# Designed miniproteins, single chains, continued (4): the designs that were tried, part 93

Each design is a single chain, and the fold is of that chain. pLDDT is the mean over its residues in the fold that is shown.

## One batch from the design tools (miniprotein)

Design m15429
Fold by ESMFold2-Fast:
Structure m15429 (fold): chain A 74 residues (1-74)
Amino acid sequence: HLEKGEEYEEQGKKAEEEGDYRKAAEHYREAFEHYREAGDTEKAAEALQKSVNSLIKAGDFKELEELQRELQGP
């Protein structure tokens, strides 16, 4: 999971550089899930923050709300 998390984080950064904030948010969210499964809490938190920031830039508040709700669940 750690290696896949790093791959998705790189894809998110590339999408962000291209101005595709929705795609960046999706890749950063995938990185977050892989880092979470790997137990790397610090990298997971960083990837989640990047995903949230990308969603804000994209104006996708519905997806942001869904993400926050998922994180509060069991």
Scores: mean pLDDT 78

Design m15430
Fold by ESMFold2-Fast:
Structure m15430 (fold): chain A 99 residues (1-99)
Amino acid sequence: KKEEAEKLLEKGKQSLENGDYDTAIEYFEKALELAKDDPYLQARAYLHLSYAYLMKGDEEKAEEYSKKFNEYFDKLPPEQRRELVKEAIKISKEVLKKK
């Protein structure tokens, strides 16, 4: 399930890069379902959902998922938190690079 969630996150990122925000959201929601009982994967899915809604222009939903991300993020070991910060920076750079 972890590998399946990772693949869904990658498919969602590809949809985001193509400007298909609704499809990206669907993939990230499926990844969140598969991330059941995995706080690290749940945090990653919430991060991507927050970003997808922000790109779609839905600031209210982006804020909602950002709060969920922070709730899960704060419970993670320091090393996993550092990896998520790196992932967030990479996502922002990749999307900005293609626009």
Scores: mean pLDDT 80

Design m15431
Fold by ESMFold2-Fast:
Structure m15431 (fold): chain A 62 residues (1-62)
Amino acid sequence: MSEKELEDEIDLALARMVAAVGVRAGMSKEEILEAVKKATKNASEETQKEALEYAEELAEEA
């Protein structure tokens, strides 16, 4: 596994945690998406998309 792949995995895990905490804290969907974007700013486009999709689904279910 490349260093970039490992960094993307870590960024994705952090983004998922940020999304879950945001939903639990009662943040708006927009606030959650902003936080996830910040958490994945250095990640690949695919990792950013996956993180945002996860955050959108989680926020909509709440």
Scores: mean pLDDT 78

Design m15432
Fold by ESMFold2-Fast:
Structure m15432 (fold): chain A 81 residues (1-81)
Amino acid sequence: SDLIKELEKEIKENPDAVNYTLLGALYFEQKDYEKAIEYYKKALELDPNDYRAYAGLSQVYEAMGDKKKAAEYMEKAKELL
């Protein structure tokens, strides 16, 4: 999408955890689970306490059928609330 291209341009110039988390969510909506995981993990590299990135990883792994990893990431997200 055009929004993904604009966000990718912005984070190339100025890395931001919020924009990485948003990119993860947008790629998840497109069912590009590999890129969704990549961007959520990049968000966590900048902000290890980003509960939304952990919640996003949980949703991606649930969609992929990895219920164990989904539960582990969801628990981590809840610990940060």
Scores: mean pLDDT 86

Design m15433
Fold by ESMFold2-Fast:
Structure m15433 (fold): chain A 61 residues (1-61)
Amino acid sequence: SLTTREKILKLIGEILRIIGELLDLDKELAKDPNNEELLKKKKELEKRLEEKMKELKSLPE
């Protein structure tokens, strides 16, 4: 249905944004690998990515 398709597209958009944020954090961490704030943000983003990917997997095609 249209509603299911909209949910899928929204989740894909959210996943892509999180991946973009993780890529930016990895660039910052490459310059400062012991930055505790950046490491904490990375863990939080990785958890959100896992949750969104799990949600996407649970939706019908």
Scores: mean pLDDT 84

Design m15434
Fold by ESMFold2-Fast:
Structure m15434 (fold): chain A 113 residues (1-113)
Amino acid sequence: MDALIQSVIEVVLKNKHLSPRELMETALLHLLMEAIRAFDPSKVAEAEEIAKTNSNREAAVKLLNLLSREQLEALLEAVQAAIDHMLANPKDYPQEIIETLAGLHAALQSALE
């Protein structure tokens, strides 16, 4: 999970020039794609086609539907653990990264409802 979260942080840092909405959509799409690669490699080809043929927003919704409840809960736990680590080390992590991960946590939480 650390490698997955590190890749999300890298995406946020590379895309600071995007609007907050576009940054969130980009980070969420990346998080979901990497989660599918980690949890269910058999769905990677389908996930890549979804990402290629849809807007980032539409792709994120469709990718959330490829993950089981148990996989979403595991991903939510990993994002929360990363937020807790960053809050404990605020000098090492820009506020924008913490805010983006909090937004990803909220999106995953909403998908479980």
Scores: mean pLDDT 81

Design m15435
Fold by ESMFold2-Fast:
Structure m15435 (fold): chain A 64 residues (1-64)
Amino acid sequence: SLEERIRELGERLGVSPETVRELARLLRENPEEAQRRLTELVTRRGIVVTKEDYEALKELGEEL
């Protein structure tokens, strides 16, 4: 279930499951760094992150 949620979010965002885990951990441990990295992905790779995607990342970080 947790692994499936990570894969699904990765597919939606166009990033690897490893990147999803890293972003989720950063949102829990260092929100400022997480925001910087999300901005980098949006601006440089054209990744679209919705409010719902952001909330899903936060929830994953709390479970990891």
Scores: mean pLDDT 81

Design m15436
Fold by ESMFold2-Fast:
Structure m15436 (fold): chain A 61 residues (1-61)
Amino acid sequence: MEKAERIDRALKEGNIDEATEILVEETGLPKEKARYLAELARLFGMTGEQILKTAKSLAKL
């Protein structure tokens, strides 16, 4: 199952809650930070792959 594709679809559908939950599951970031990233991705038209990569990088820092 491609998680980035699921995030991308959720963002395109405006389902920020679903995108946030997938980001939390994949990265372990706190829900509030994951939600902020999902909102930024939607605002700037980022792909699910782009935002997932960003979230993983932040989780490793």
Scores: mean pLDDT 82

Design m15437
Fold by ESMFold2-Fast:
Structure m15437 (fold): chain A 70 residues (1-70)
Amino acid sequence: MMSEKELIEAAKDYARLEAKRLKEKGKSKEEILKEIEKVMRKLASEYYSDEEVEKLVKVALEEAEKYLAE
């Protein structure tokens, strides 16, 4: 299993890559954030507790917002 630190870093990496991909497709910030939340929640819910899923979603959304603010 990945450590909590590795999980957080993986969530951030996913969020940056997905935000870049969706931005290149012309999606709005709101659409990008909704898609990242949906995908992260779906993938994480299969393997992690509800509390861990919410933490990963929060980290992913914060990282995506930082990337999109640049």
Scores: mean pLDDT 80

Design m15438
Fold by ESMFold2-Fast:
Structure m15438 (fold): chain A 84 residues (1-84)
Amino acid sequence: DKKREEELLKKLQEIDELLQKVRDYADAGDVEAARKALEEAKKKLKELEEWLKKNNPTELDKKALEAARGALKLAEEKIKEAEK
């Protein structure tokens, strides 16, 4: 259980770091780099979703996943706003 929670936190941290890179690149006007970081974040989020399905997700796990999905959506909108 504790080892499972540690793995979940590491996966969430990886996604958060990628989404921060999306925001940083978008703020710098590097839309291409932002899109590449976003695609990697989407891939990591999909891996997290599949991992949770196999590891009996708790209600807290589901809320963490929904928060990550929300952050991804905000990052996508930020790229759209940065496009010219």
Scores: mean pLDDT 84

Design m15439
Fold by ESMFold2-Fast:
Structure m15439 (fold): chain A 60 residues (1-60)
Amino acid sequence: TRERIVEAAIEVFSKKGPEATLRDVAEAAGVSVGTVRSHFPSKEALERAALALLVRKLEA
């Protein structure tokens, strides 16, 4: 589930930029906003995880 949320965050942040919300990410991942918050304490934590995963994919 955590990986699904991070991958959804990459998609959402790419399309909506910094205006994207945790609700937008939850919808894209097919989970509740509560589930997103259980894995990431803040939007900033999710943004950092999304960037880290994106960099990892680009460096593969």
Scores: mean pLDDT 78

Design m15440
Fold by ESMFold2-Fast:
Structure m15440 (fold): chain A 80 residues (1-80)
Amino acid sequence: MIEEIKEKIKEVEELIEKASELAVNGDLKGALELLKEARKKLEEIKKLAEENNAPEELKKEIENLLERVEHGIEKIEKAI
């Protein structure tokens, strides 16, 4: 289960990276959609981590990623 959570986190990191590339290229709408998808996946990952009593370090990593994604969404929404 821990490995599954880590793999899902990797997928989220890839979405964040793609969103950053889109934002740099001026596709703010595309970037926003990817960040919203990343947020949804992180919420699911957080629930999975809680249900499986994941280590606190992993839960903190998920919370940090959620904060980064929310910050990104806020910045883009203010720019649109």
Scores: mean pLDDT 84

Design m15441
Fold by ESMFold2-Fast:
Structure m15441 (fold): chain A 71 residues (1-71)
Amino acid sequence: ELEKVKEALFKAATEEGYKLSAEEEELLERVERRLEEGDEEVRKAMEPTLEEVEKVLRERRKKLAEEKAAE
């Protein structure tokens, strides 16, 4: 599960035009929840791609915040 998320996020960060599938989005949400809960094992497993993962998650949150802020 974590390995699939790492591959999907790495592709999303490095491959031009890559779009996450619904399955990859679901896996990403699970990993995101575990990271928010302070799961040390998940963080260690994601470490090689953590920078790319955090970049993708940050951009998503920024986009949602901008949509909410757009009055």
Scores: mean pLDDT 66

Design m15442
Fold by ESMFold2-Fast:
Structure m15442 (fold): chain A 90 residues (1-90)
Amino acid sequence: SLADEIANMTLEELGELLKSEFSKHSNDHSQEVIDQLTAFLEAVKAGIRRSPLSPEEREELLATLDWLLEQLERQREGAKLEQERLKLLE
């Protein structure tokens, strides 16, 4: 699984994976992309929980991922409202 792969990654490899995944979708804030990124971040969190990181490193990384998930949730709500607005204009 992706979580198992992430558990075996170095911090450098994980950082590059995060950059790569977000850069693919930097200009696409559709609900589908937000859902894909949310699933990806949840898999990263699962992998980090299985990683041999120190408690401090784990806490800092999980806090960063939780912040990113909150940003994606705000974007998801915005995308939903935009879809509802467009439907009313049809």
Scores: mean pLDDT 74

Design m15443
Fold by ESMFold2-Fast:
Structure m15443 (fold): chain A 58 residues (1-58)
Amino acid sequence: TAEEGLKEIIEGIKTGDAEKAREGTIKLIEEDPELYKELREAGDTPEEVLAALEAALE
């Protein structure tokens, strides 16, 4: 659920697939809106966001 959304966002960012990243983001908002809020506050660069997403998986 939320983990699947996080994996889709990570893959979308790594492959440059904006649609996949968007679909994963929607899933994350539906499953864990608090985690989504935390990730939004993590940073403005793709590297910072990617690190926060990977940390959130474990």
Scores: mean pLDDT 72

Design m15444
Fold by ESMFold2-Fast:
Structure m15444 (fold): chain A 65 residues (1-65)
Amino acid sequence: MLTPEEVALVRELVEKSDIPPELKDEIFQKILDTLQRLKDAGTLTPEDLEPIAKAIINYFLDKYK
């Protein structure tokens, strides 16, 4: 399971992003689901969490241009 601190970091990254407010909760959940899957697979390092979250945010920002 993701720690409360990891969840809080993802939420902060989403809130600081240019993602429309109406999509922030959906994108937040998609990031958490992705990170949880990687953590369960043993492929997520602590150092990769923020870069992966930012990559997903940037993907959605590009898609909704």
Scores: mean pLDDT 80

Design m15445
Fold by ESMFold2-Fast:
Structure m15445 (fold): chain A 100 residues (1-100)
Amino acid sequence: MASKEEVLAVIEEAAERIREILRENGALSEEVERKIDEILEETRRELAAATTPEELLGVAERALSEIVAVALSVIKDPEARARIIAVAAEAADRLEAMTS
C-alpha cells in the first residue's frame, strides 16, 4: 500500500502540471490558484484522517475531479482541455496502481 505522502505527491504533481497548462493559456488567475490551493489543503486534511487504501483512493479521486472542474471552468480551448484531462487520467491510473 502506498503511503499518504506518496498519494499526496501524485495529486500535487498533477495540480502543478494543470497550473502550468492554465498559465500557458492565460487562465491562471489569483482566484483559480486560490481554489486549487484550498482543494489541496482539504485533501491533506482528508488524507490525514484516511485509514484504508480505499479511503486514500477516494480522497485522491475527489481532489483530482475538483481540480479538473476548476480548470475546465476557465479554459474552453479543446486542446488545453484535453491536456488537463490527460494529466488527471495519468494521475488517477498511478493512484489506482499504488492503492490496489
Scores: mean pLDDT 85

Design m15446
Fold by ESMFold2-Fast:
Structure m15446 (fold): chain A 68 residues (1-68)
Amino acid sequence: KTPLEQAVDLVISRAEEAIAAGAPKEELETVLRIAQDLLDTLRQQGAPEELIKRVEEVIARIREKLAA
């Protein structure tokens, strides 16, 4: 995997673990910030749309948990 793909996988794994564990709102907000920063990096680097979509999807899931 490319370093960029590895970064996406790590962020998604962390987000999925936090959601599954019912992590505190503060932890979900931290993961959201990390995911948003990664999304900005992916767009800056011209990453494949597939990687961008994966990060956008996890951001949406975190936001849904925070809105509940």
Scores: mean pLDDT 83

Design m15447
Fold by ESMFold2-Fast:
Structure m15447 (fold): chain A 55 residues (1-55)
Amino acid sequence: KIEEIIEKAKKLIDEGKSPGEIVDFIRQLAKEAGLSEEELIRVFAEASEYLDKKS
């Protein structure tokens, strides 16, 4: 479920991981979950908004 991947990405952001590390982890989780291109875009959009707000 994409919501689970989004929550994991937010957790990494909360831990203070670099943007590059966060992007890498999102890509790894999305690949393992078999996300579609649209789902991957949504995960990146939500993670980017959260990272921007957090920073």
Scores: mean pLDDT 78

Design m15448
Fold by ESMFold2-Fast:
Structure m15448 (fold): chain A 66 residues (1-66)
Amino acid sequence: MEEYIKEAEELGRQAAEAMRAGDTDAAVSYGEKLRQLVKEVEEKYGPKAAELVRQAFDRAAAETLA
């Protein structure tokens, strides 16, 4: 589980950096990778775990843009 959270945090940071650089295509690609990760985690660990993964991405992205 923690490995999925770490991956989501890395995706969030990369998406935020891409947005700051004006690379919208890269930011969208990182968001799509998160969507696939969330789906996998939901199927394996349930919807509560999937929500934690999404929150990790959102928090990392917000902190990077702060």
Scores: mean pLDDT 84

Design m15449
Fold by ESMFold2-Fast:
Structure m15449 (fold): chain A 112 residues (1-112)
Amino acid sequence: APANELYLSVEDGAAAADVAAALDALAAGLARTEPTEVELRATGPSGSAAVKLRADDAAAVQAVWDAAVPGREITIDGAIGDGAVTITGVGGTFSGTGPAGEYAEVVGGTAT
């Protein structure tokens, strides 16, 4: 199956219904390609978001997600398969490239 491209942003003050609609659209897209192996989910007073990707250090990726909640901007952008994944949030920017480009490696809080 081809690589999945993930692009998700959650903004301050986003309504939960709007976030849910965006996640449904992303999930429908991912369901038609090879699935990712790690699911990230965040919930805050301003909304909720979830995304699936492959990462060598899921705990560090989750820390960036959690740091962006409640309702703060977090962007997960990248191609799963052949590319690097970049994760940007209030806690910093994380990027990495693993074997076959399906992994994101994050260390300490800012890693490349």
Scores: mean pLDDT 38

Design m15450
Fold by ESMFold2-Fast:
Structure m15450 (fold): chain A 68 residues (1-68)
Amino acid sequence: MSKEELKKALESALEALKKNPDSSVIAMVAGREIKEAGYPELGEKLIELGRAGKVEEAIEFIEEELKK
């Protein structure tokens, strides 16, 4: 995955999470896709936040990554 593809994936995940803020599954699915695409640390962090039900923290994490 290119850096541009990563940014697009993060933006899509952020939009989906903001529309469905009670859905931890969206964070976990996005994290798995990002991990398999070659960003295992970022992907695993999203999976962990999803498993913990910390959707608001997942949103904040994605927003901070998109600022880089």
Scores: mean pLDDT 77

Design m15451
Fold by ESMFold2-Fast:
Structure m15451 (fold): chain A 55 residues (1-55)
Amino acid sequence: HMEEEAERFREFLVRLAKAGVPLDEIKALADHYRQKGLPKELVDEAYEEAVKAYE
């Protein structure tokens, strides 16, 4: 269920950002999941949402 996993991943990164996890660490996590097979578009979107949560 890629759609569910993508949404969970997005929420996960956003929660990390709101909890104060450094953006470079969040980006490294996003890159790791992209390499594990998550679509680039979904990973980039999740990271972008995390950046917005910080800003």
Scores: mean pLDDT 79

Design m15452
Fold by ESMFold2-Fast:
Structure m15452 (fold): chain A 66 residues (1-66)
Amino acid sequence: SVIEEERPLAIEAAEELFERALEAAKAGDNKKAILLAVAAAILGAAGGLPTEEIKKKMKEVEEAIA
């Protein structure tokens, strides 16, 4: 199915976007960091990434901004 075929790609993309979000936050680009983190959370959820892992990654980005 399409969902089964796309799940690994969605998780990989989510992980990459969270990494980019964290780097943007460290660079002081708060708007870019927030946008990338939200996009990563949506893709991660679609790919079946555990909710707790998504929350952990979101918190990491929020703490880098704060």
Scores: mean pLDDT 81

Design m15453
Fold by ESMFold2-Fast:
Structure m15453 (fold): chain A 71 residues (1-71)
Amino acid sequence: SEAVENLEKAIAALKAGDVETAKEYLEKAIEQAKDNPVALKNLELALEAVEKGDLASALSGLDEALRILKE
């Protein structure tokens, strides 16, 4: 799944402190997750958390979205 691949890249970038790269991959994952409303909601909340500088909430939301997309 392209959504899973881009989400894994977003998580890796965030853990490396590369917020701009993380946002780019997260936005791609959001576009690719449009048919999964539960995953989409978690991805949108994670993007909001990244923009607020709340790394812990962002990573939690990304992990939840990844779990949902792998179902």
Scores: mean pLDDT 85

Design m15454
Fold by ESMFold2-Fast:
Structure m15454 (fold): chain A 79 residues (1-79)
Amino acid sequence: VEAELAAAVAALRARASTLPPEAAARALAEVDRLEREAAAAIEYLRATFPPEEAEALARRGVAAGAARLEALIDALAAA
C-alpha cells in the first residue's frame, strides 16, 4: 500500500505542477495533506485491524483520496 500511495502522490504532484502557479500551490498543498493523512491512517489501520483487512481498507482509502484530488485538479484546470 505504501508503493500505491507513493505512486498516486507522484502522479498527482506531476499533474498539479502543470496548473497555473496559484492553483498549483493549492493543489500541491492538498497532495501533501493527503500523503500525511494517508500515512497516519495506514498506521492506525495496521494497529487496529487484522493484516489483510488493514491492507484492503488502506488501499481503498488511498484510491478514494487520490480520486478526490484528481477531481480537485480537474476543477482547478477548468477554471
Scores: mean pLDDT 81

Design m15455
Fold by ESMFold2-Fast:
Structure m15455 (fold): chain A 61 residues (1-61)
Amino acid sequence: SRPTVEEMIAALRDFADHAPADVSGTITVETDDDEVAEAAREAQATLKAKGSSVEFDIVRT
């Protein structure tokens, strides 16, 4: 089933906090919610600070 806004934000934060520094790839976040989009941007910044090569593609729908 479709996750809630709170579940999506929690998942993005958990991923950013616990992902290894050598993680790489692109994660696409499709959302019509400003809070989810902002959480994705914060997760991207956290991952970059850790030395991760993960890129977030945030698509507003």
Scores: mean pLDDT 77

Design m15456
Fold by ESMFold2-Fast:
Structure m15456 (fold): chain A 79 residues (1-79)
Amino acid sequence: NENIKLAETYEEWAKKFEEAGDLATAASFYIEAGRYYAKAGDLEKAAEMYEKAAELYEQVGDLELAREAREEAERLAAL
């Protein structure tokens, strides 16, 4: 499944940027990973990715992006 492979690739890049301390870039890659997991039908993994992005946005002080990511995670978890 191309969507799963893309999601896994974005998740790997997110982890690399998180390990490097670039939390804002890591969060944006977790958002992309979540989008592709959702397109693949893996809603649980998608919600995990959005929740991870929300945590990282909170750490960098971007409360608006954190709120948006958390709302998307909650929406996916409720499906």
Scores: mean pLDDT 88

Design m15457
Fold by ESMFold2-Fast:
Order: C-alpha cells, then structure tokens, then sequence
Structure m15457 (fold): chain A 87 residues (1-87)
C-alpha cells in the first residue's frame, strides 16, 4: 500500500505542476481511499509516511480546493494513527 501511495503522490505532484486541477482533485481522492485502506490494515508506518508527504504537498498546492481536500485527508490519517495506537 505504501508503493500505491507513492505512485498517487507522484501523480498528484505532476498534476499540480501542470496546473491540472481536475487531475489533482482526482488523485487526492484516490489518496483518501488509500489512507482509509491503510487505517483498516493497521499500517501506522504507511499512515505516518502519507501524512508527512501530504502535508508537504498541501503547503505547496496553489488551489484552495485541492489544499482543503489534502488537509482533510491529513486529519483523517492523524485520527487513524491515534486510534490504532490505542490497540
């Protein structure tokens, strides 16, 4: 799943670089699905990795809509990490 997240992060970076807001939004939605899957699998290491990479992308994202979506995904990953640590 970390390899899938890496691929989608690269696709998101490329879409943002090209100014393709539609593609960027689509890749961000795929990342949200992969983060949910990592939470269900209990993969804390992958979640921490994804959170860090998404934080970097959110800070650089020129689109407020994409930045907002990325921040929601980051918060979801952070909450997932907190809940998994209680197990």
Amino acid sequence: IKEEIDREIKALEEALKNGDTVAAYREAQKLATLVDKAIKEGDIETLEYARKRLQELAEKAPSPTVRRLLNLIIEHAEKGIEELKKK
Scores: mean pLDDT 77

Design m15458
Fold by ESMFold2-Fast:
Structure m15458 (fold): chain A 66 residues (1-66)
Amino acid sequence: ELEKEAEELQKKIDELEATAKRLSGDPANADKVAELKKQAEELRQKYADLRLKIFIQKMVEESAKK
């Protein structure tokens, strides 16, 4: 289900961002923080695509209603 995939993707994004925020307090972790932010951005792109697909599916369902 697209909605379930979107929720799981959002949780992964939140986890990566939380980890990056925790590590950002130490300059020694700068490279790791940058890597985590890049991974979160890639997942945000996937999340946006899934949200668009959900929106289109709902529009199709609404247009098919009497």
Scores: mean pLDDT 79

Design m15459
Fold by ESMFold2-Fast:
Structure m15459 (fold): chain A 55 residues (1-55)
Amino acid sequence: SPEFEETVRTWLERFRAQGLSPEEIIALLREQLARETSPLVRRMYEMLIRRVEEM
């Protein structure tokens, strides 16, 4: 959804503003994904990881 894509973009902008490398962002997102039980939130993390990998 457009709202979801905007949320993904905003989160990636915040991570980059903190000076984290793409590899560091992916590592943090994978850790969050491993701890998350909600299917919707897991898909959000998977999409975030995918977007960072495409950078």
Scores: mean pLDDT 78

Design m15460
Fold by ESMFold2-Fast:
Structure m15460 (fold): chain A 80 residues (1-80)
Amino acid sequence: SELSERARRLMEDGVRDLREGKELLASGETDRQVILRAIGLVLRGIGLLWEAKLLAKKAGDKELEEEVIKAGKEVGVDLS
């Protein structure tokens, strides 16, 4: 369904943003602009993963909902 396709894209984008943001924060970078960008990526990624879970649930796509929850856990976000 279109909702499942949207949920998958949001999951992929959320995981990407969270990984990039966390990597930047772990890098030892002290540049304020880089740190602020990293925080923004983490916050956006969390929001996208929650939206992905909601859309997968709304679509009745239990397999995708479980995939989103697992993906979230791997990047440190509890969606359960």
Scores: mean pLDDT 89

Design m15461
Fold by ESMFold2-Fast:
Structure m15461 (fold): chain A 87 residues (1-87)
Amino acid sequence: MKELVEKGALYAELGEIYKARAEAGDEEAKEKAEEYFKKAEELGEKNEEAKEELESIKKVSKSLEEKKEEFEEAALELGEAALKVAE
């Protein structure tokens, strides 16, 4: 039970991320933020089907985070390589 409520908080966190993106000017992110906040509320009420959707979202979020880290590392290496080739 408590774990399910905590998973509802993850949907709320996702909603906050999309809300911040909507504030930056992403119109589609506004609808996504509302959708995730609604899902967070539903999880607080009863449901297990939201759990499967949460697993999917969590996997996508994890991949996105890993990709972000990989991009940062690749960008650093690219910068170093450009400096070496420029000599």
Scores: mean pLDDT 63

Design m15462
Fold by ESMFold2-Fast:
Structure m15462 (fold): chain A 57 residues (1-57)
Amino acid sequence: SMAEELAEREKLIANIRKAAEEGLISEEQAQELIDKVKSGEISPEEAEKLAVRYVLA
């Protein structure tokens, strides 16, 4: 479960980076968001919403 949670966070981070590459968000905004995901500053609920948003984008 914990390993799966870490893998899902890595997938979210990859999707955020891809969204920046596609021009959906700035690279600076993507990096700040990734830092917040990694540090746990973003709640699990918000992280899940971001995953849905950027996977669909």
Scores: mean pLDDT 70

Design m15463
Fold by ESMFold2-Fast:
Formats: C-alpha cells, structure tokens, sequence
Structure m15463 (fold): chain A 60 residues (1-60)
C-alpha cells in the first residue's frame, strides 16, 4: 500500500540518524500512524509520514 511505501522510506531515512534518535523517532511515528489508522484516518496517517520524511530529509 502507499502507507507501507511511505513507512519504508521514512525508516530508511531515519536509520541515517544516530541510533537512539532513530529508535525514538521510529517508535513515535509507529504509535502515531497506528493510532490514526485505528481511527480510520488514512489520509492523516499518509500526511504524517510525508511530513516525517520531509523532516528527515531536511535533517540530512
């Protein structure tokens, strides 16, 4: 799915950061995306991941 593709891209980018930062960021993103998907907020989950990807790319 599109969510799975965005999630994989985010994890790849986040893994370039220091280990502790990457772990905390990935765990926070997983919790937020899971929450949004359980609420049926698919578009909001997608936008969250896009913003997370943009932030990760800016930080590199």
Amino acid sequence: SEIEKLWEKFKELASKFPEDTAKEWIEAAEKEVEKLLKQGKYDEAKEYLKLAIDSAEEGL
Scores: mean pLDDT 83

Design m15464
Fold by ESMFold2-Fast:
Parts: C-alpha cells; structure tokens; sequence
Structure m15464 (fold): chain A 55 residues (1-55)
C-alpha cells in the first residue's frame, strides 16, 4: 500500500539520521551532522512527493 511505502521511507530516513548523529559525535563535527540531516530530509521529502504523485 501507499502507506507502507511511505512508512518505509520514514523508517529509513530515521536510521540514516541516527547514523549521521553517531558520525558527527565520532568526528566531533556538528556541521557535518547538520549537512547530512538536510540531505536526508530532502531525499525523504522527494520520495514522499513521488509516492503522493502516484496516488
């Protein structure tokens, strides 16, 4: 279903965010973390829009 596809996008984005947080801590570089979060959000948003356009 569309909802299942949407949920998968959200779940994957959440996992990528957690990895970005861990990498930011490891490198002691919060700017890298912020940039990664922005990238993840933009990709998730684009995928969610594509799913909505299929409906």
Amino acid sequence: SMEERRQRVIDEARKEVEKAKEEGKKLNNPQLYQDKISEIAERADAELRAIAEEA
Scores: mean pLDDT 80

Design m15465
Fold by ESMFold2-Fast:
Structure m15465 (fold): chain A 73 residues (1-73)
Amino acid sequence: EWEELRKKAEEAEKAGDLETAIELYDEAFRKAPSLEEAARILEKIAEVYKKMGKEEEAAAVRDWAEWLRASAA
């Protein structure tokens, strides 16, 4: 369940395993029941990338999230 994946991702982030957090969010993204929820998960991934100091990847993922929301409309 995607909710369980989110909690595990937050736990990994707290432990400093940011790469594991991204992997868990990616799995949640693939299991997302709607484009809106998928976009929100991408926003979480972007936040983790920003925390890692990877601003370029964070910006790209944010753009992807906006594109999904626009496509859903």
Scores: mean pLDDT 80

Design m15466
Fold by ESMFold2-Fast:
Structure m15466 (fold): chain A 62 residues (1-62)
Amino acid sequence: SDETIESAVETVKYTLENLNLTKEQKESIPEKLKEQLKENNKMSDEDIEKAVKKVKEIIKET
């Protein structure tokens, strides 16, 4: 689970650093990530919330 959270966060971080995304596109990422992780059904709701929180923090700092 921790590895899955870290992998998801790293993928988003890579996308943010390597693609020139608009503010609106960046702000939509946490919502899209949450939906993708729920659909994948590989993570608990708690782990999904942790991943989404980490991604929101990264976006705010970017």
Scores: mean pLDDT 75

